# Designed miniproteins, single chains, continued (3), part 25

Each design is a single chain, and the fold is of that chain. pLDDT is the mean over its residues in the fold that is shown.

## One batch from the design tools (miniprotein)

Design m8895
Fold by ESMFold2-Fast:
Structure m8895 (fold): chain A 118 residues (1-118)
Amino acid sequence: MKPKLAIGLLAVYTADGRAELVAAAVDENGNFVPLPGLRLADTKEEMDQAIAEAERWAKENGAELLIGVAEGDTPADAYRRAAEVAEKMSEKAKELGYEPLADFFRGVAEAYRDAAER
């Protein structure tokens, strides 16, 4: 039986000191839902805390949690790796039957590929 909720988190760290958290949650019916208490993170410390809070919440609520992490020596390398990780997250979400979450991370992968070429 599918978990009631699936959450996807992608943390991206760039060598210029920037950190990004991309997150989405879907319910058992495939509807996007608000993230439960997750904060926007601008630093690695805040992002590590946001991930830990998400892991705790998912465990307490029986939710499926997909976590990806990408880091690169240059912004372009970080974004290229983020695209690869997002593609893998999309495949995993599809295997678990969360098609809207899979479509979301496929779009994230395309956006990071575009960013890597800028």
Scores: mean pLDDT 76

Design m8896
Fold by ESMFold2-Fast:
Parts: C-alpha cells; sequence; structure tokens
Structure m8896 (fold): chain A 55 residues (1-55)
C-alpha cells in the first residue's frame, strides 16, 4: 500500500518492517521501545511511521 511505503520511508526501514512492528504492538507482544530497538531506529522515528499508517 502507498501508506505503508510512506511509513517505511518516514521510519527509515522497509514498509514490511513497519507493518510487522505495528502487528506486534497491536497484539501486545512488544513495546514501542522493543520494536524500535529491533529495527535499529528511535521510538519517535517508529512512531512517525506508525502514525503514517493510521492516516
Amino acid sequence: SAAARAAGEAAGVSPEQVLEARRRLEAGEATGDEAAAELGVSPAQLGDGLAALLG
């Protein structure tokens, strides 16, 4: 999706990585800090990507 692509660019990771991070957060399997650390980005950067997915 275009939103996923934009979110990936905003976070500095692939669109698939942003979508997987969102899925884990939604399931309560990981915190934002854990997901961001796994991707090698800041929590704020991941937050920007996730916000882009939500619209």
Scores: mean pLDDT 79

Design m8897
Fold by ESMFold2-Fast:
Structure m8897 (fold): chain A 62 residues (1-62)
Amino acid sequence: MPELTPEELAILQAVVDADGDLKKAAERLGVSESTIRNTLKRLGLDVEEAARLLRQLRQEAA
């Protein structure tokens, strides 16, 4: 498993909180939609996989 940076984790959280809306996620983080999309691509994740991974990480933190 690649280790997520705090910045990458924040991007995943914003995407999930925006219910997969990349534009809303980008607005919440103060970055461009392209930055969100490029980060997900670099991690090898689509929006659905990002949501699944974040749910798993949140469950481990509880």
Scores: mean pLDDT 73

Design m8898
Fold by ESMFold2-Fast:
Structure m8898 (fold): chain A 90 residues (1-90)
Amino acid sequence: DEYTKLIREGKEAFLNKDYEKAIEYYEKALKLNPEDVIALLHLGEAAFKAGDYELAKEYYEKALELAKEKGDEAAEQRAEYNLKKVKDAL
């Protein structure tokens, strides 16, 4: 499955601290599944680690909106926590 492969490759890039490459893989995964809260959270984390706080904010806000729509309380709390960290860094 192309989606599963992209998420795996993104996670491997993130663990190697290659955040730019991680973002590329997660963005490709998001194109295959545009409402993927998990991919959006990974994108936010990778952007934050890359120092792109505006991009991280955008992804976390989208993750929060979708998590609320889906009733995913764990993802909602994770997005809110990380969004606060991003806003404190801006």
Scores: mean pLDDT 87

Design m8899
Fold by ESMFold2-Fast:
Structure m8899 (fold): chain A 62 residues (1-62)
Amino acid sequence: SAQAKFEEGVAAAKEGNYLLALKHYEEAIALAPSPEAYRNLGDLLAQMGKDAEAAEYYAKAA
């Protein structure tokens, strides 16, 4: 489910596994877009130094 993929992404991000977190967030969004998933993907991209991409996802969450 989208929720399960989102939770897997959150767990991976907390462990510092950013590539795995990115994959799970993208899979969650592909199944069911949500403001929460967009915000978490934005936070992940900002953590990776991709500030412009992070801003785009924050806009999608609004």
Scores: mean pLDDT 84

Design m8900
Fold by ESMFold2-Fast:
Structure m8900 (fold): chain A 62 residues (1-62)
Amino acid sequence: VAENYRKFVEELEEKLKRGEITPQEAGDIARKIMDEVERARRKYGPKNDLDKLREELEKIYK
């Protein structure tokens, strides 16, 4: 589950580095992914991979 979200985060970071998206757009996308990750954590319980992914997403939009 975390693997799929990580791929989206990596692609998002790459697009941001290339200037294909703005930091604001990246932040909006990261928040949407974060909401999905938090929903998965509530449903499946806290998992180390999901916690690490949450921290990585937080660095993008904060």
Scores: mean pLDDT 71

Design m8901
Fold by ESMFold2-Fast:
Structure m8901 (fold): chain A 59 residues (1-59)
Amino acid sequence: SVKEEIDRLRAEGKSVDEIEAELRKKYNIKPFLPDWLREQLPESDRYDLLIKEAEKALK
């Protein structure tokens, strides 16, 4: 699943931005958060939103 791919990349030490860039190439997802809001959110919340958007784009 997309969540497993994200979890794997996160375990490899990739940032949320790096994972988003890789998923945008594979699943054609677009950025969902502006940079200023992304910087204000905890990392866990940013990953949760990335998973939701990636799963939405996969459908």
Scores: mean pLDDT 71

Design m8902
Fold by ESMFold2-Fast:
Structure m8902 (fold): chain A 88 residues (1-88)
Amino acid sequence: STSDQQQLDSLRSQFYSVFTDYHNQFRTNIDNNDTTGAQNAMNNMRNDISGIIQQIQSMGTPDGQQTAQILSDQMQRSVDAMNNVINS
């Protein structure tokens, strides 16, 4: 439905906004040698984005399920990359 499409587009936009903001926070903390701050940015990103993904899944639509999987995979790749930087 049009309502489902608008909700999905809104949640996808929220995902990328949150994703970008936390990546900027992570990079700033790494540049300042603040490993604790970087770890917190990564954990907060995971938690906030997981909430957005849960909202997408809760739509119960095939497009929502597919989008949630794609965004979950993107988040996991980002978390893995961030963790490698922290542990370097």
Scores: mean pLDDT 90

Design m8903
Fold by ESMFold2-Fast:
Order: structure tokens, then sequence, then C-alpha cells
Structure m8903 (fold): chain A 58 residues (1-58)
């Protein structure tokens, strides 16, 4: 699914840029947000916030 592809790409990004412990935490939170996202707007917001957190921790 689109959500699975997005998750895979962002998981790879997190694992490249932050510590393993932070990556696991951020990915776990992002998975929950993806499961709860019912609209494209909610999905886009979840992706944006995830990338911003990676940038902050990198």
Amino acid sequence: SLKDRVLAQLEALARERVTPEEADRLIGEFRKRLDQAKTREELIKAVREFVERIDELS
C-alpha cells in the first residue's frame, strides 16, 4: 500500500540520520499516526512532522 511504501522510505531516512534508539521511537510513533490517519491531509501532516523531528535530532 501507499502507507507501507511511505513508512519504508521514512524508516530508512530515520535510521540513516538519528541514533538507533531515536529511530525506533520515532518510527513507532509514526506507525501509530499512519494507522490513525483517515485523510490525505492527516497523512501529509504526519509525514511533515516526522521529517521535522529527524531534522531537529540530526
Scores: mean pLDDT 82

Design m8904
Fold by ESMFold2-Fast:
Structure m8904 (fold): chain A 60 residues (1-60)
Amino acid sequence: SVSAEAARRAAEAGDATAAATAGWEAKLHNQDYELARRASEAGAAGDAEAAARAGVEGSK
């Protein structure tokens, strides 16, 4: 999914705000609420690694 890929890229760049935004968009597109929630929470907490992991899972 494009939105999950965006979350992964933002997290790799260390941009917590962009990672959180992309995580929410992944929720809208994939109906995978838990994955998107984890990406958003990780982004908000400034945890780029957790956001990247959630984005990778959503990209499958």
Scores: mean pLDDT 61

Design m8905
Fold by ESMFold2-Fast:
Structure m8905 (fold): chain A 98 residues (1-98)
Amino acid sequence: MSYKQVSNDLVDSIENSAKRLLSEEQYKIVEPTLGDFIGTVAILIDNDASSEEIKKAAKEGLEKIEKVMREAGVPESVIEEFRKDILDAVEKAIKKKE
C-alpha cells in the first residue's frame, strides 16, 4: 500500500538490469555506486518527492554510474542500454505514484 512497493519495484528493475548487462566482476566494481543511487531514488519515492526531483536524482546518479562503468571497461553500447532501462524504470515508478 505504501510507496515502498513502488520503490522496491524500481530497485529490483535497476539491479536486474545491471546483473543482466554486466559481468559479475563489473557488477562488483559498480555495486557501491549503484547502491548509493538505488538508496537515493528509493528514499525520494518513499517520501513522495516530486517527479522533477526523482528525474534529477536519476540523471545525476546515472552520470556517476556511467563513469564507474567506463572505468570498469563496460562498452558504450551496454552503458546506453543500461541508461535506457533506468530511465524507463524511473518513468514507470513515477506513473505508479500518480
Scores: mean pLDDT 83

Design m8906
Fold by ESMFold2-Fast:
Structure m8906 (fold): chain A 63 residues (1-63)
Amino acid sequence: SLLDELARELAEKTGVSVETAKIALIMAKNALENGDEEKLDEIAQRLGVSKETVKEYAEKLLE
């Protein structure tokens, strides 16, 4: 699935597990849908990536 592919890519980029990346992507998608910019920033901080990167991945899940 798209979620699994994006989670694998994010896991490789961040060093977290695929399971952790999948949870983060689901949380990011929900945050983006709700306009929760603070949650997106929190997820980015925890993963060690930019908020822009988190947003990009979340947007792909909304398509």
Scores: mean pLDDT 84

Design m8907
Fold by ESMFold2-Fast:
Structure m8907 (fold): chain A 74 residues (1-74)
Amino acid sequence: MAEEILEKAIEFFKNPEEMTEWLDVDELIRAFENAPEELRDKLLDAMAERTGVPREAVRDGIEEQRRLLEKRRA
């Protein structure tokens, strides 16, 4: 089901206001991490094109969220 969560994230990028109401960072991060590398690459590409930000920026954002998630666990 990771692909569905990731696809939903792409759609939310089109409508940031909707993301404001639905904030589930943990689920998003887990879905991304649970996905295969090939799927993650494809998602990053789609997100970058959709949001207009470079792939590196999208990846950085996700990685930073992952870091915060680990910190909260501690």
Scores: mean pLDDT 65

Design m8908
Fold by ESMFold2-Fast:
Structure m8908 (fold): chain A 75 residues (1-75)
Amino acid sequence: SDVEKAEKYRKLGEEYLRQGNYEKAADAFSKAGDYYEKAGLRNQAAWAYTQASLAYAKSGNKEKAREMFDKAAAL
C-alpha cells in the first residue's frame, strides 16, 4: 500500500539522518511525503516534506529545501 511505502521511506530517511547523510535523508523523506499524500494522510505528508526541507537545507540544497517547504505549506 502507499502507507507501507511511505513508512519504508520514512525509516530510510531516519537511518540516513543518523548517518549524517542529509541529501539521501531528504530524498527518502520527500518520497515518504509523496506516498503519505497519495494515501490522503496530509499531516504525515506535511511532516515528511518538512523533514525533507530541513535535510535539504542542511545538505546545502536551498532550491529543493524551498520546494519541500512549499509542498508542506500547501497541505
Scores: mean pLDDT 91

Design m8909
Fold by ESMFold2-Fast:
Structure m8909 (fold): chain A 73 residues (1-73)
Amino acid sequence: MVKEMEEEGKKAVEEVRKLSGGNEEAVKLMEKAAEYAVKATEALEAGKLEEAKKYHELAGEYLKKLKELLEKI
């Protein structure tokens, strides 16, 4: 599962790079969202439900910032 989340994250970062025309801020926000999504999956697999929830919320916050940035480009 973690490996699949890492692959999904890499694809999402590449999609954002293309969509944003290579905007490094957008790419960094997507990288952070992907990083926290992986951490959430790792915490879930370890049975740490509260940590998994926290990391899912952080991933969502970075995705919101990314969406706001992309709307301004």
Scores: mean pLDDT 80

Design m8910
Fold by ESMFold2-Fast:
Structure m8910 (fold): chain A 79 residues (1-79)
Amino acid sequence: SVEERLMREAREAVRLYEEGKISEEEAREAARLGIRVGEQLAKAGNPEAEPLLRAALELARALGDEELAEEAERRLEEL
């Protein structure tokens, strides 16, 4: 599905940022996408929601984006 593809792309973005292969803005967009897709997966009862939201949280923390990290944490608490 499109959602599964987006989830895979968001998870790969975390790895690419950790390897220094993408910019800070690209990484921030990946974190936002991960939170957005993770929220939709959680609403659908998809177990991949938790690992995706955790990956987005790690990325947000690596970026020092407190607001984005808080959003990811809030979504994880709703699981």
Scores: mean pLDDT 78

Design m8911
Fold by ESMFold2-Fast:
Structure m8911 (fold): chain A 57 residues (1-57)
Amino acid sequence: SVEQAEKNARKFFEETGLLEEYEKLVEAYKAGDFETAEKLEKEMLEKLEPLVKKLKE
């Protein structure tokens, strides 16, 4: 369900220190501000890449 997916996403971003960015992303989507949402997604992906590499070591 969408609700379960949102809950799982929040936990993931809380553990990675990106909860604040995730909340801003959700707000941008709710507001229909897809330009801001795209920018936030790119910033989050750039921050997640080093963290994902570190977890695989």
Scores: mean pLDDT 76

Design m8912
Fold by ESMFold2-Fast:
Structure m8912 (fold): chain A 94 residues (1-94)
Amino acid sequence: SLEERYNFVVEQASRLLEVRDEYKAGKLSEEEYIERVREIAQEILENKDLLSPETVELAEEILENELSFEEFLEQVSRLMAALLEEASRLKDEL
């Protein structure tokens, strides 16, 4: 359903934002930040039918590649942007 898709996308975007803010506040180490983001990416892949293929591909890239921390932050930023854009599109359809 549109509500199920919207709620899932908003939840994952909110989780990524929370993890980012905790990292920026010095509450998470680099390793803890990576672990938390990978957990969110894994949940996205487990629910791939609720998301656009483009958003799923960004989550797969986070899990499949050995990225430098700088590259990891860039990929997470792209995933967050994609989730927010998808949430906006779904909200307009509700």
Scores: mean pLDDT 87

Design m8913
Fold by ESMFold2-Fast:
Structure m8913 (fold): chain A 72 residues (1-72)
Amino acid sequence: MTAEEYLQKGKEYESKGDYEKAAEWYRKAFLLNPTNAEVWKNLADAYKKAGKPEEAERVLEIGKVAVPDSKY
C-alpha cells in the first residue's frame, strides 16, 4: 500500500467513528510520507478523538519538524 492508500483507509474508519483504527491507518501513512501535512494533522486529530491527546501532541510536534514552513 502507498501513503495515499493508507490515508484513504484512515478516512474510511474515521467516517465509521472508529478513531482508533483511523489513527492506526494514518500512522502507517505518516511513516511512509512524514512530510505530508494532511497525514500528520489527520493522525493527530484521530488521536484526539480516540481519547489520546498526548499522542496527538507528539504527532503534531514531529509533523512540525518534518514540514516546518511548507517549502517545495
Scores: mean pLDDT 76

Design m8914
Fold by ESMFold2-Fast:
Structure m8914 (fold): chain A 69 residues (1-69)
Amino acid sequence: KKEELEKKLEELEEEIERIVKELEPLAKANDEKFSPENMAEIARGMGELIKLTIEKKQLEKELEKLEKE
């Protein structure tokens, strides 16, 4: 099942990168001109990013355990 965890880890990394890429222009636009709508979008994206990052770290720990077997 190590391959399944590696696949999930890659998928999570891709999702994280996609979200970061989407949030960067919104954060930049909000720095130049404050927008409550942009702030709400950034907040939602940050929440999802945190969730995915936690899942990634959990999978990394599981992979480390399997590798040490």
Scores: mean pLDDT 77

Design m8915
Fold by ESMFold2-Fast:
Structure m8915 (fold): chain A 74 residues (1-74)
Amino acid sequence: DEHYELALRYLREAAKLAADGDMIGAVIHAHEAVRQFVLAGRYEEAQKVQDLVTEALKNRDPQALAEGLREIIE
């Protein structure tokens, strides 16, 4: 499924940006991954990504976002 592959690509980029401390770039790419997961019918993965983004924004913790996104990818 091309949407699932796109979701994983956006998540990999989001994880890299989060690890580099670019929270804004990470959130933008993570939101695109959520959209692609929904289009792929992967609602559980989409919800997990949204929850990780929400928590990371509340705690201002880009490293926690990077770690959580890597868990979904791998």
Scores: mean pLDDT 88

Design m8916
Fold by ESMFold2-Fast:
Structure m8916 (fold): chain A 106 residues (1-106)
Amino acid sequence: AERIEASQRIADLLTQGKLREAVELAKKYGFSLEEIEALLVGTFVEMARLTPEQRDRVLAELKEIFGLSDEEVQELREAIENLDDPESREKILRFAKKVAEKIKSL
């Protein structure tokens, strides 16, 4: 329960722009880079189930917080909209790794 609660709290903190608090919580519970990547993959997959308005909001926050380019945001959006495509799943994994590395560098 505690580790699941920590994972959910980290995701919530990331979407709120509280990057330092998210990193500290991940360190406290011993989350590896790979575990942070898995949390981000789950977040991106869940975005496919959101309304277009909510999805656009999360993408805008990711752009602002992690410094993604407009091209990267568009590529991520297209990947989320096409999760049945293996190439789109590879893009999701690449973006999750990139964002996880940025979190680790904070």
Scores: mean pLDDT 75

Design m8917
Fold by ESMFold2-Fast:
Structure m8917 (fold): chain A 60 residues (1-60)
Amino acid sequence: SAVDKLKELILVVTNEEINDEEAKELLKKIEANDLSDERIRKILDLLNISLEQLKDFLKK
């Protein structure tokens, strides 16, 4: 699911485990094109992907 994929990305990129509620809040921010959360920016920067590519990955 998108929640599980995002939890895995956060763990790989930040070495921090987040719960399902935190992942759902980050998904809302991603859907809203809200880059205020540093963890979202770190994913985009370290993977060298766009926000649109991240959205596509999470929807698969």
Scores: mean pLDDT 84

Design m8918
Fold by ESMFold2-Fast:
Structure m8918 (fold): chain A 69 residues (1-69)
Amino acid sequence: SMEEVLERIRKIGEEAIEAIKKKDWERVEELERELLRIYLEHADDPEVVQLLNEEGRRIRAVIEEVKKE
């Protein structure tokens, strides 16, 4: 269902941020590939695309913050 897809995206986003804080770049890469797979499967679903863009921006912001430290 759409609800399950959205919950999956949110969970992956949370795991990605935790992995970034731990500098576990291998795990970050795996989670980013998972988000890309969801994007490719649901590219025509505006709610999925919107959430993926929001999580992508959040992930990029945390990466930039960690890189400055």
Scores: mean pLDDT 86

Design m8919
Fold by ESMFold2-Fast:
Structure m8919 (fold): chain A 72 residues (1-72)
Amino acid sequence: DSLKIQQEIVELLLKAKEGDEEALKKAEELVKEVLKTVNKASEEEAEKKVKELIEEAESVSKEEYEAEIAAS
């Protein structure tokens, strides 16, 4: 179930934001394995995608929360 894997990745990324380096590594490994298994991506493509997803999640989280705080 891709939804459950995605939820697990999100939970690991949230823990990583609180300083859990082990959670960050687990999230990176899970995303990499999903990309290799589901999308049949090469190792280089999977690595780039992992970095992009992490940066995008950080960027969206920052902008989204700043906008909600300003709107409140």
Scores: mean pLDDT 67

Design m8920
Fold by ESMFold2-Fast:
Structure m8920 (fold): chain A 55 residues (1-55)
Amino acid sequence: KSIDELLNELMAAILNGDEEKAKELEEEARKAGMSEQQLKNAKDVANRLLADRKA
């Protein structure tokens, strides 16, 4: 999978509350060469979307 696909899947896992899948995707992204800053940014975006969804 591409880095963009991994980021999208990670955000989807966070939005669905699937913590185990999110951890697996973070590990795959790190192995693919993604930085911790990129992972943090993706997680921050997903958590903001979760907060907005709860209204």
Scores: mean pLDDT 77

Design m8921
Fold by ESMFold2-Fast:
Structure m8921 (fold): chain A 66 residues (1-66)
Amino acid sequence: SREEAVKLVEEAYKQGKPVGILVEGNRVTVKAGDKEVVVEFESPEEALAFARELHRKYPNVVLDVV
């Protein structure tokens, strides 16, 4: 879920750890260490907007769009 993805990003940020966010069409995959959360969106635009918002708020996010 979106909430699980945000929590994973925030927990990694608090620990000073990097987070990878991969955007593939309407799918956003958030990876931090051995943990992964996948979020499906209604549109690629919504997926990209979500990923970009997390990238703006959390400096530990590395964003990749394919």
Scores: mean pLDDT 86

Design m8922
Fold by ESMFold2-Fast:
Structure m8922 (fold): chain A 104 residues (1-104)
Amino acid sequence: NPERIEEIRRRALEAARKSKEISPEEFEETLRRLERGERIEPEEISGAVRYYLLELASEFKDTEALVILVGATTGSREAAAEVAEKNGLMSREEALAVLDRHLR
């Protein structure tokens, strides 16, 4: 649902503007990098980016978004992959591949 994704993006962008943790431009660039499968630092997962990923995971069952969020919050790829496997989101190998693609 493109309209719902756009609404989630707008809400996350507004959260970025209010929190001042990340600028709107930095938020948009972080989303573009994630969409391109580029690796990002865990500290780049600001509150606004976290909100966006959580909403994607919740609304669209985007398991990659959820794994990225867990990786950023735990600070460990191995811990995030174990959480993903134990919760039936994806295999440990698939989770590590997602984390290696998106998080440094």
Scores: mean pLDDT 72

Design m8923
Fold by ESMFold2-Fast:
Structure m8923 (fold): chain A 65 residues (1-65)
Amino acid sequence: SLEEKKKELERLKEQLQKVKESLLAGKNTLPEDSEAAKQADKSIEDLNRYIEKLEKEIKKLEEEI
C-alpha cells in the first residue's frame, strides 16, 4: 500500500540521517583539510542529496494518502 511504502521510505530516511550524524562525528576527529575529511564531506553531500530525494517521494505519497 501507499502507507506501507511511505513508512519504508521514512525508515530509510531515518537510517541515512543517523549515518550522516556518524560521519559528521567522525570528521570532527580528523585533521582539518585532510583528504579523509574531504572524502567525509563528499559522502555527507551525497547522503544529503539522497535524503532530499526520499523527502520528495514521501511528500508525493503523503499527497496520495
Scores: mean pLDDT 82

Design m8924
Fold by ESMFold2-Fast:
Structure m8924 (fold): chain A 62 residues (1-62)
Amino acid sequence: MTEEQRAEARALARELLAAGKSALEVARELMERFGLSFDEAWEIVIEVERSMEGDAPDPVGV
Protein backbone atom coordinates (compact mmCIF):
# COMPACT_ATOMS: atom_id res chain seq x y z
CA MET A 1 0.00 0.00 0.00
CA THR A 2 1.37 3.42 -0.94
CA GLU A 3 1.61 6.30 1.55
CA GLU A 4 -0.73 8.32 -0.70
CA GLN A 5 -3.40 5.60 -0.58
CA ARG A 6 -3.01 5.33 3.20
CA ALA A 7 -3.50 9.09 3.56
CA GLU A 8 -6.66 8.93 1.40
CA ALA A 9 -7.92 5.95 3.42
CA ARG A 10 -7.43 7.90 6.66
CA ALA A 11 -9.24 10.94 5.23
CA LEU A 12 -12.16 8.78 4.07
CA ALA A 13 -12.32 6.96 7.42
CA ARG A 14 -12.46 10.30 9.26
CA GLU A 15 -15.31 11.53 7.03
CA LEU A 16 -17.31 8.32 7.41
CA LEU A 17 -16.88 8.28 11.20
CA ALA A 18 -17.93 11.95 11.34
CA ALA A 19 -21.02 10.99 9.29
CA GLY A 20 -22.00 8.54 12.05
CA LYS A 21 -20.93 5.25 10.47
CA SER A 22 -19.72 2.50 12.80
CA ALA A 23 -16.07 1.41 12.86
CA LEU A 24 -17.05 -1.88 11.17
CA GLU A 25 -18.88 -0.06 8.35
CA VAL A 26 -15.89 2.24 7.83
CA ALA A 27 -13.51 -0.74 7.73
CA ARG A 28 -15.71 -2.41 5.09
CA GLU A 29 -15.72 0.77 2.95
CA LEU A 30 -11.91 0.94 3.12
CA MET A 31 -11.68 -2.72 2.06
CA GLU A 32 -13.99 -2.11 -0.91
CA ARG A 33 -12.38 1.14 -2.10
CA PHE A 34 -8.67 0.46 -1.47
CA GLY A 35 -8.53 -3.35 -1.61
CA LEU A 36 -7.25 -3.54 1.96
CA SER A 37 -7.32 -6.58 4.19
CA PHE A 38 -9.64 -6.34 7.19
CA ASP A 39 -6.62 -6.05 9.50
CA GLU A 40 -5.21 -3.06 7.58
CA ALA A 41 -8.61 -1.34 7.31
CA TRP A 42 -9.29 -1.92 11.02
CA GLU A 43 -5.87 -0.51 11.99
CA ILE A 44 -6.59 2.68 10.01
CA VAL A 45 -10.05 3.02 11.61
CA ILE A 46 -8.60 2.62 15.12
CA GLU A 47 -5.85 5.17 14.39
CA VAL A 48 -8.43 7.66 13.07
CA GLU A 49 -10.70 7.11 16.10
CA ARG A 50 -7.74 7.73 18.43
CA SER A 51 -6.81 10.83 16.42
CA MET A 52 -10.38 12.17 16.69
CA GLU A 53 -10.33 11.70 20.50
CA GLY A 54 -6.73 12.75 21.26
CA ASP A 55 -5.68 14.99 18.35
CA ALA A 56 -8.19 17.80 18.76
CA PRO A 57 -7.91 20.73 16.29
CA ASP A 58 -7.81 23.06 19.31
CA PRO A 59 -5.92 21.28 22.11
CA VAL A 60 -6.13 22.95 25.55
CA GLY A 61 -5.72 26.63 24.62
CA VAL A 62 -5.77 27.99 28.18
Scores: mean pLDDT 75

Design m8925
Fold by ESMFold2-Fast:
Structure m8925 (fold): chain A 80 residues (1-80)
Amino acid sequence: DLLVKALKYFLEEVKKKYPEATEAIKLIEEAIKAAEEGNIEKANELLREAVNTLIENGLASSDEALDMVDEALVKALEEI
């Protein structure tokens, strides 16, 4: 539940800041689906791949990508 909410906030932020990041967006959508199915290991792997894709494509620095993930987690926690 919390992971699904955090991934959805992360997806929204990535779509807003980097709408051209089609591969990263796809990986986050797949991570949401895996988390909804209870496959936390796959969801975490897909999230890691999405973050790496943003960095490798030069769209975000490591610090920026990690800050976005942290902000999404904080926002999800505020809804509990």
Scores: mean pLDDT 82

Design m8926
Fold by ESMFold2-Fast:
Structure m8926 (fold): chain A 55 residues (1-55)
Amino acid sequence: MTIEDRAERVGKAARDSSMTDAGASEERAERTGRNAYELTKKILEEGSNESLPLP
């Protein structure tokens, strides 16, 4: 399983959760999903159990 695959799963889950639970608009949900994807991908690429600096 690639880093990209994991990041995409997290992003999708975050987007779907925002729409279902918070009643967010599609635009907000997509933004949330994209942010989760980018952050997760960065964390996994850094390969760390320690705190990482924010982008």
Scores: mean pLDDT 70

Design m8927
Fold by ESMFold2-Fast:
Structure m8927 (fold): chain A 83 residues (1-83)
Amino acid sequence: MEEKRKEILEKAEEIAKRIKELLEKLKAGKLTEEDLEELKRLEEESKKMIEEAKKLGDLELAEEIHKIVTEEQGKEFQKVLAE
C-alpha cells in the first residue's frame, strides 16, 4: 500500500504542476481551447483519484490529493472554467 500511496501522491503533484502551467498561460493571455480541455481532463482525473482513495477507505490520502489538486489549485482552476 505504501508504494501505491506514494505513486498516487506523485501523480497528484504532476496534475497540480500541469494545472499551474496552464494557469500561467491564462495570466499571459495565451490559453487556448485545447488548454481548457486539458484543464477539464486534469480536474476529472483528480476527482477520480479522490473517489478511488475514498473507496479504499484511505480518507487521509483522499484529503491529501484534494489539498494538492482540487483545494490548493481549485480556486484558480474554477475561475478559469466558470469565468
Scores: mean pLDDT 71

Design m8928
Fold by ESMFold2-Fast:
Structure m8928 (fold): chain A 61 residues (1-61)
Amino acid sequence: MPLVTLDTPLSELVRLMVELALAHRDDAEIQALLSQAYELLLAGRREEAVALLQRAIHLAA
């Protein structure tokens, strides 16, 4: 799994979120975390979005 930090480019964060959503389509918990993280990214709440994405990556591993 790729390491995600606050310094990770926005384009890479979005790419990882889409890839995880497609790979774990049937996992409701991962889908909910990714959906929330994406909404936070769109709202400019980057730190919170990265935290949720890190949680989704941890659960996916």
Scores: mean pLDDT 79

Design m8929
Fold by ESMFold2-Fast:
Structure m8929 (fold): chain A 70 residues (1-70)
Amino acid sequence: SAKEKIEKIKEETIERLREAKREGASEEELAKIAQEGFEEILKIVEENPEVADFAREQILELGKEYEKLI
């Protein structure tokens, strides 16, 4: 489902951010990873507007996890 795809993108993006931070990635590199995750979620919403509210919640959670790393 669209919700499952969004949740997977969020989880994979958070894991990528944590791994990159552990490997000494710059704030610019972390921002790029987060932006790529946000853009992938937004593309799914464009194709599946009914999941927009769910996607907003997932994006906010991804943003909070990103903020903890910078």
Scores: mean pLDDT 87

Design m8930
Fold by ESMFold2-Fast:
Structure m8930 (fold): chain A 71 residues (1-71)
Amino acid sequence: MAERTLEALARSLAAEFGIPLDTVREALEKVLKEDPNPVVAHEVEVGGRTRTVYLPKSEVIDKIEELLKEK
């Protein structure tokens, strides 16, 4: 689910940059105002079965990193 994917991304970025999770969530909210569809569906083969996985767009990741870098 897209929302859970974004929460996982927020936690990962908070850990990577040593920034409070709430600050990363604020950056995500800004990006979501510009792009309401922040994740894309990818079909991957796991254990011999095709599954749909939702991953954040590279554009969304880049925008969040830019916002965090400016702070």
Scores: mean pLDDT 71

Design m8931
Fold by ESMFold2-Fast:
Order: structure tokens, then sequence, then C-alpha cells
Structure m8931 (fold): chain A 58 residues (1-58)
């Protein structure tokens, strides 16, 4: 797998994490705290994955 592919994956994961964070914020505004927590957790996992892919791209 190329370093370019790893960087692209990291970028895609970061974008997906931002979308999940937006949905989590909306869920909080709706009072669905459990859903918000699940979405924040999923976003954190994607951010960690993006950091890992970037380390591999070195």
Amino acid sequence: MSKEELRKRAEEMERAARELEKKAEEAEKEGDIRKAAQLYTAASILKAGAEFELKLAE
C-alpha cells in the first residue's frame, strides 16, 4: 500500500469523524445523550485511525 493511499485514507477518516461530530452535536440539542455519546465515540475511533494511517505514511 502506498504512502499516498495511506494519507488519502487518513483524510477520508478525518472528514467522516467531523460529520459524526456534527451529528453528535445535533443529537445533544435534541436531548438524545446516548446517541450523542455513541457518535462522539465513533468520531474518536476514526480520528485515532487517521493518526495511525499518517504514522504509517511516514
Scores: mean pLDDT 82

Design m8932
Fold by ESMFold2-Fast:
Parts: C-alpha cells; structure tokens; sequence
Structure m8932 (fold): chain A 72 residues (1-72)
C-alpha cells in the first residue's frame, strides 16, 4: 500500500527534523553541523532514488533541514 508508505515516510521525516532541531540545541556546534550535513545529504540521495511522490516528500524534508542548518 503506497499510500501507507507515504504517510509513514512523512512521519519518519518529521521525526528526523525534530531530532535535528534538538541536536542543534543540545550538541556542540561542530557535532550538530556534522549530523545536519550528513542527514541533508542522505535526504537528497533518497529524493533521487525514490519514486515521484516519495521523492517530493524527501526533497521537502531536505529543504527544511537545510533551513534549520542556516538558522543554526
């Protein structure tokens, strides 16, 4: 069921974004930046490998993660 997978992916990516926000607030700047950079890279790779709808969700998550990194 692709629709259920899409909903699960959205929830997982929301969790990732919350984790990155918490990491930025809690960890030393250098460690937080490394985690954010790696996560953004993984999200971009996922967007390239996933199908049309899933790719869009991953791309939006990557953009939000980049925005968090800019604010940090």
Amino acid sequence: DKEKLLEELKKQLEGVLEFLKKAAETLPKEEAEKIMEKTIEELKKAAEELDEELSEVAKEAAEKAEELKKEF
Scores: mean pLDDT 77

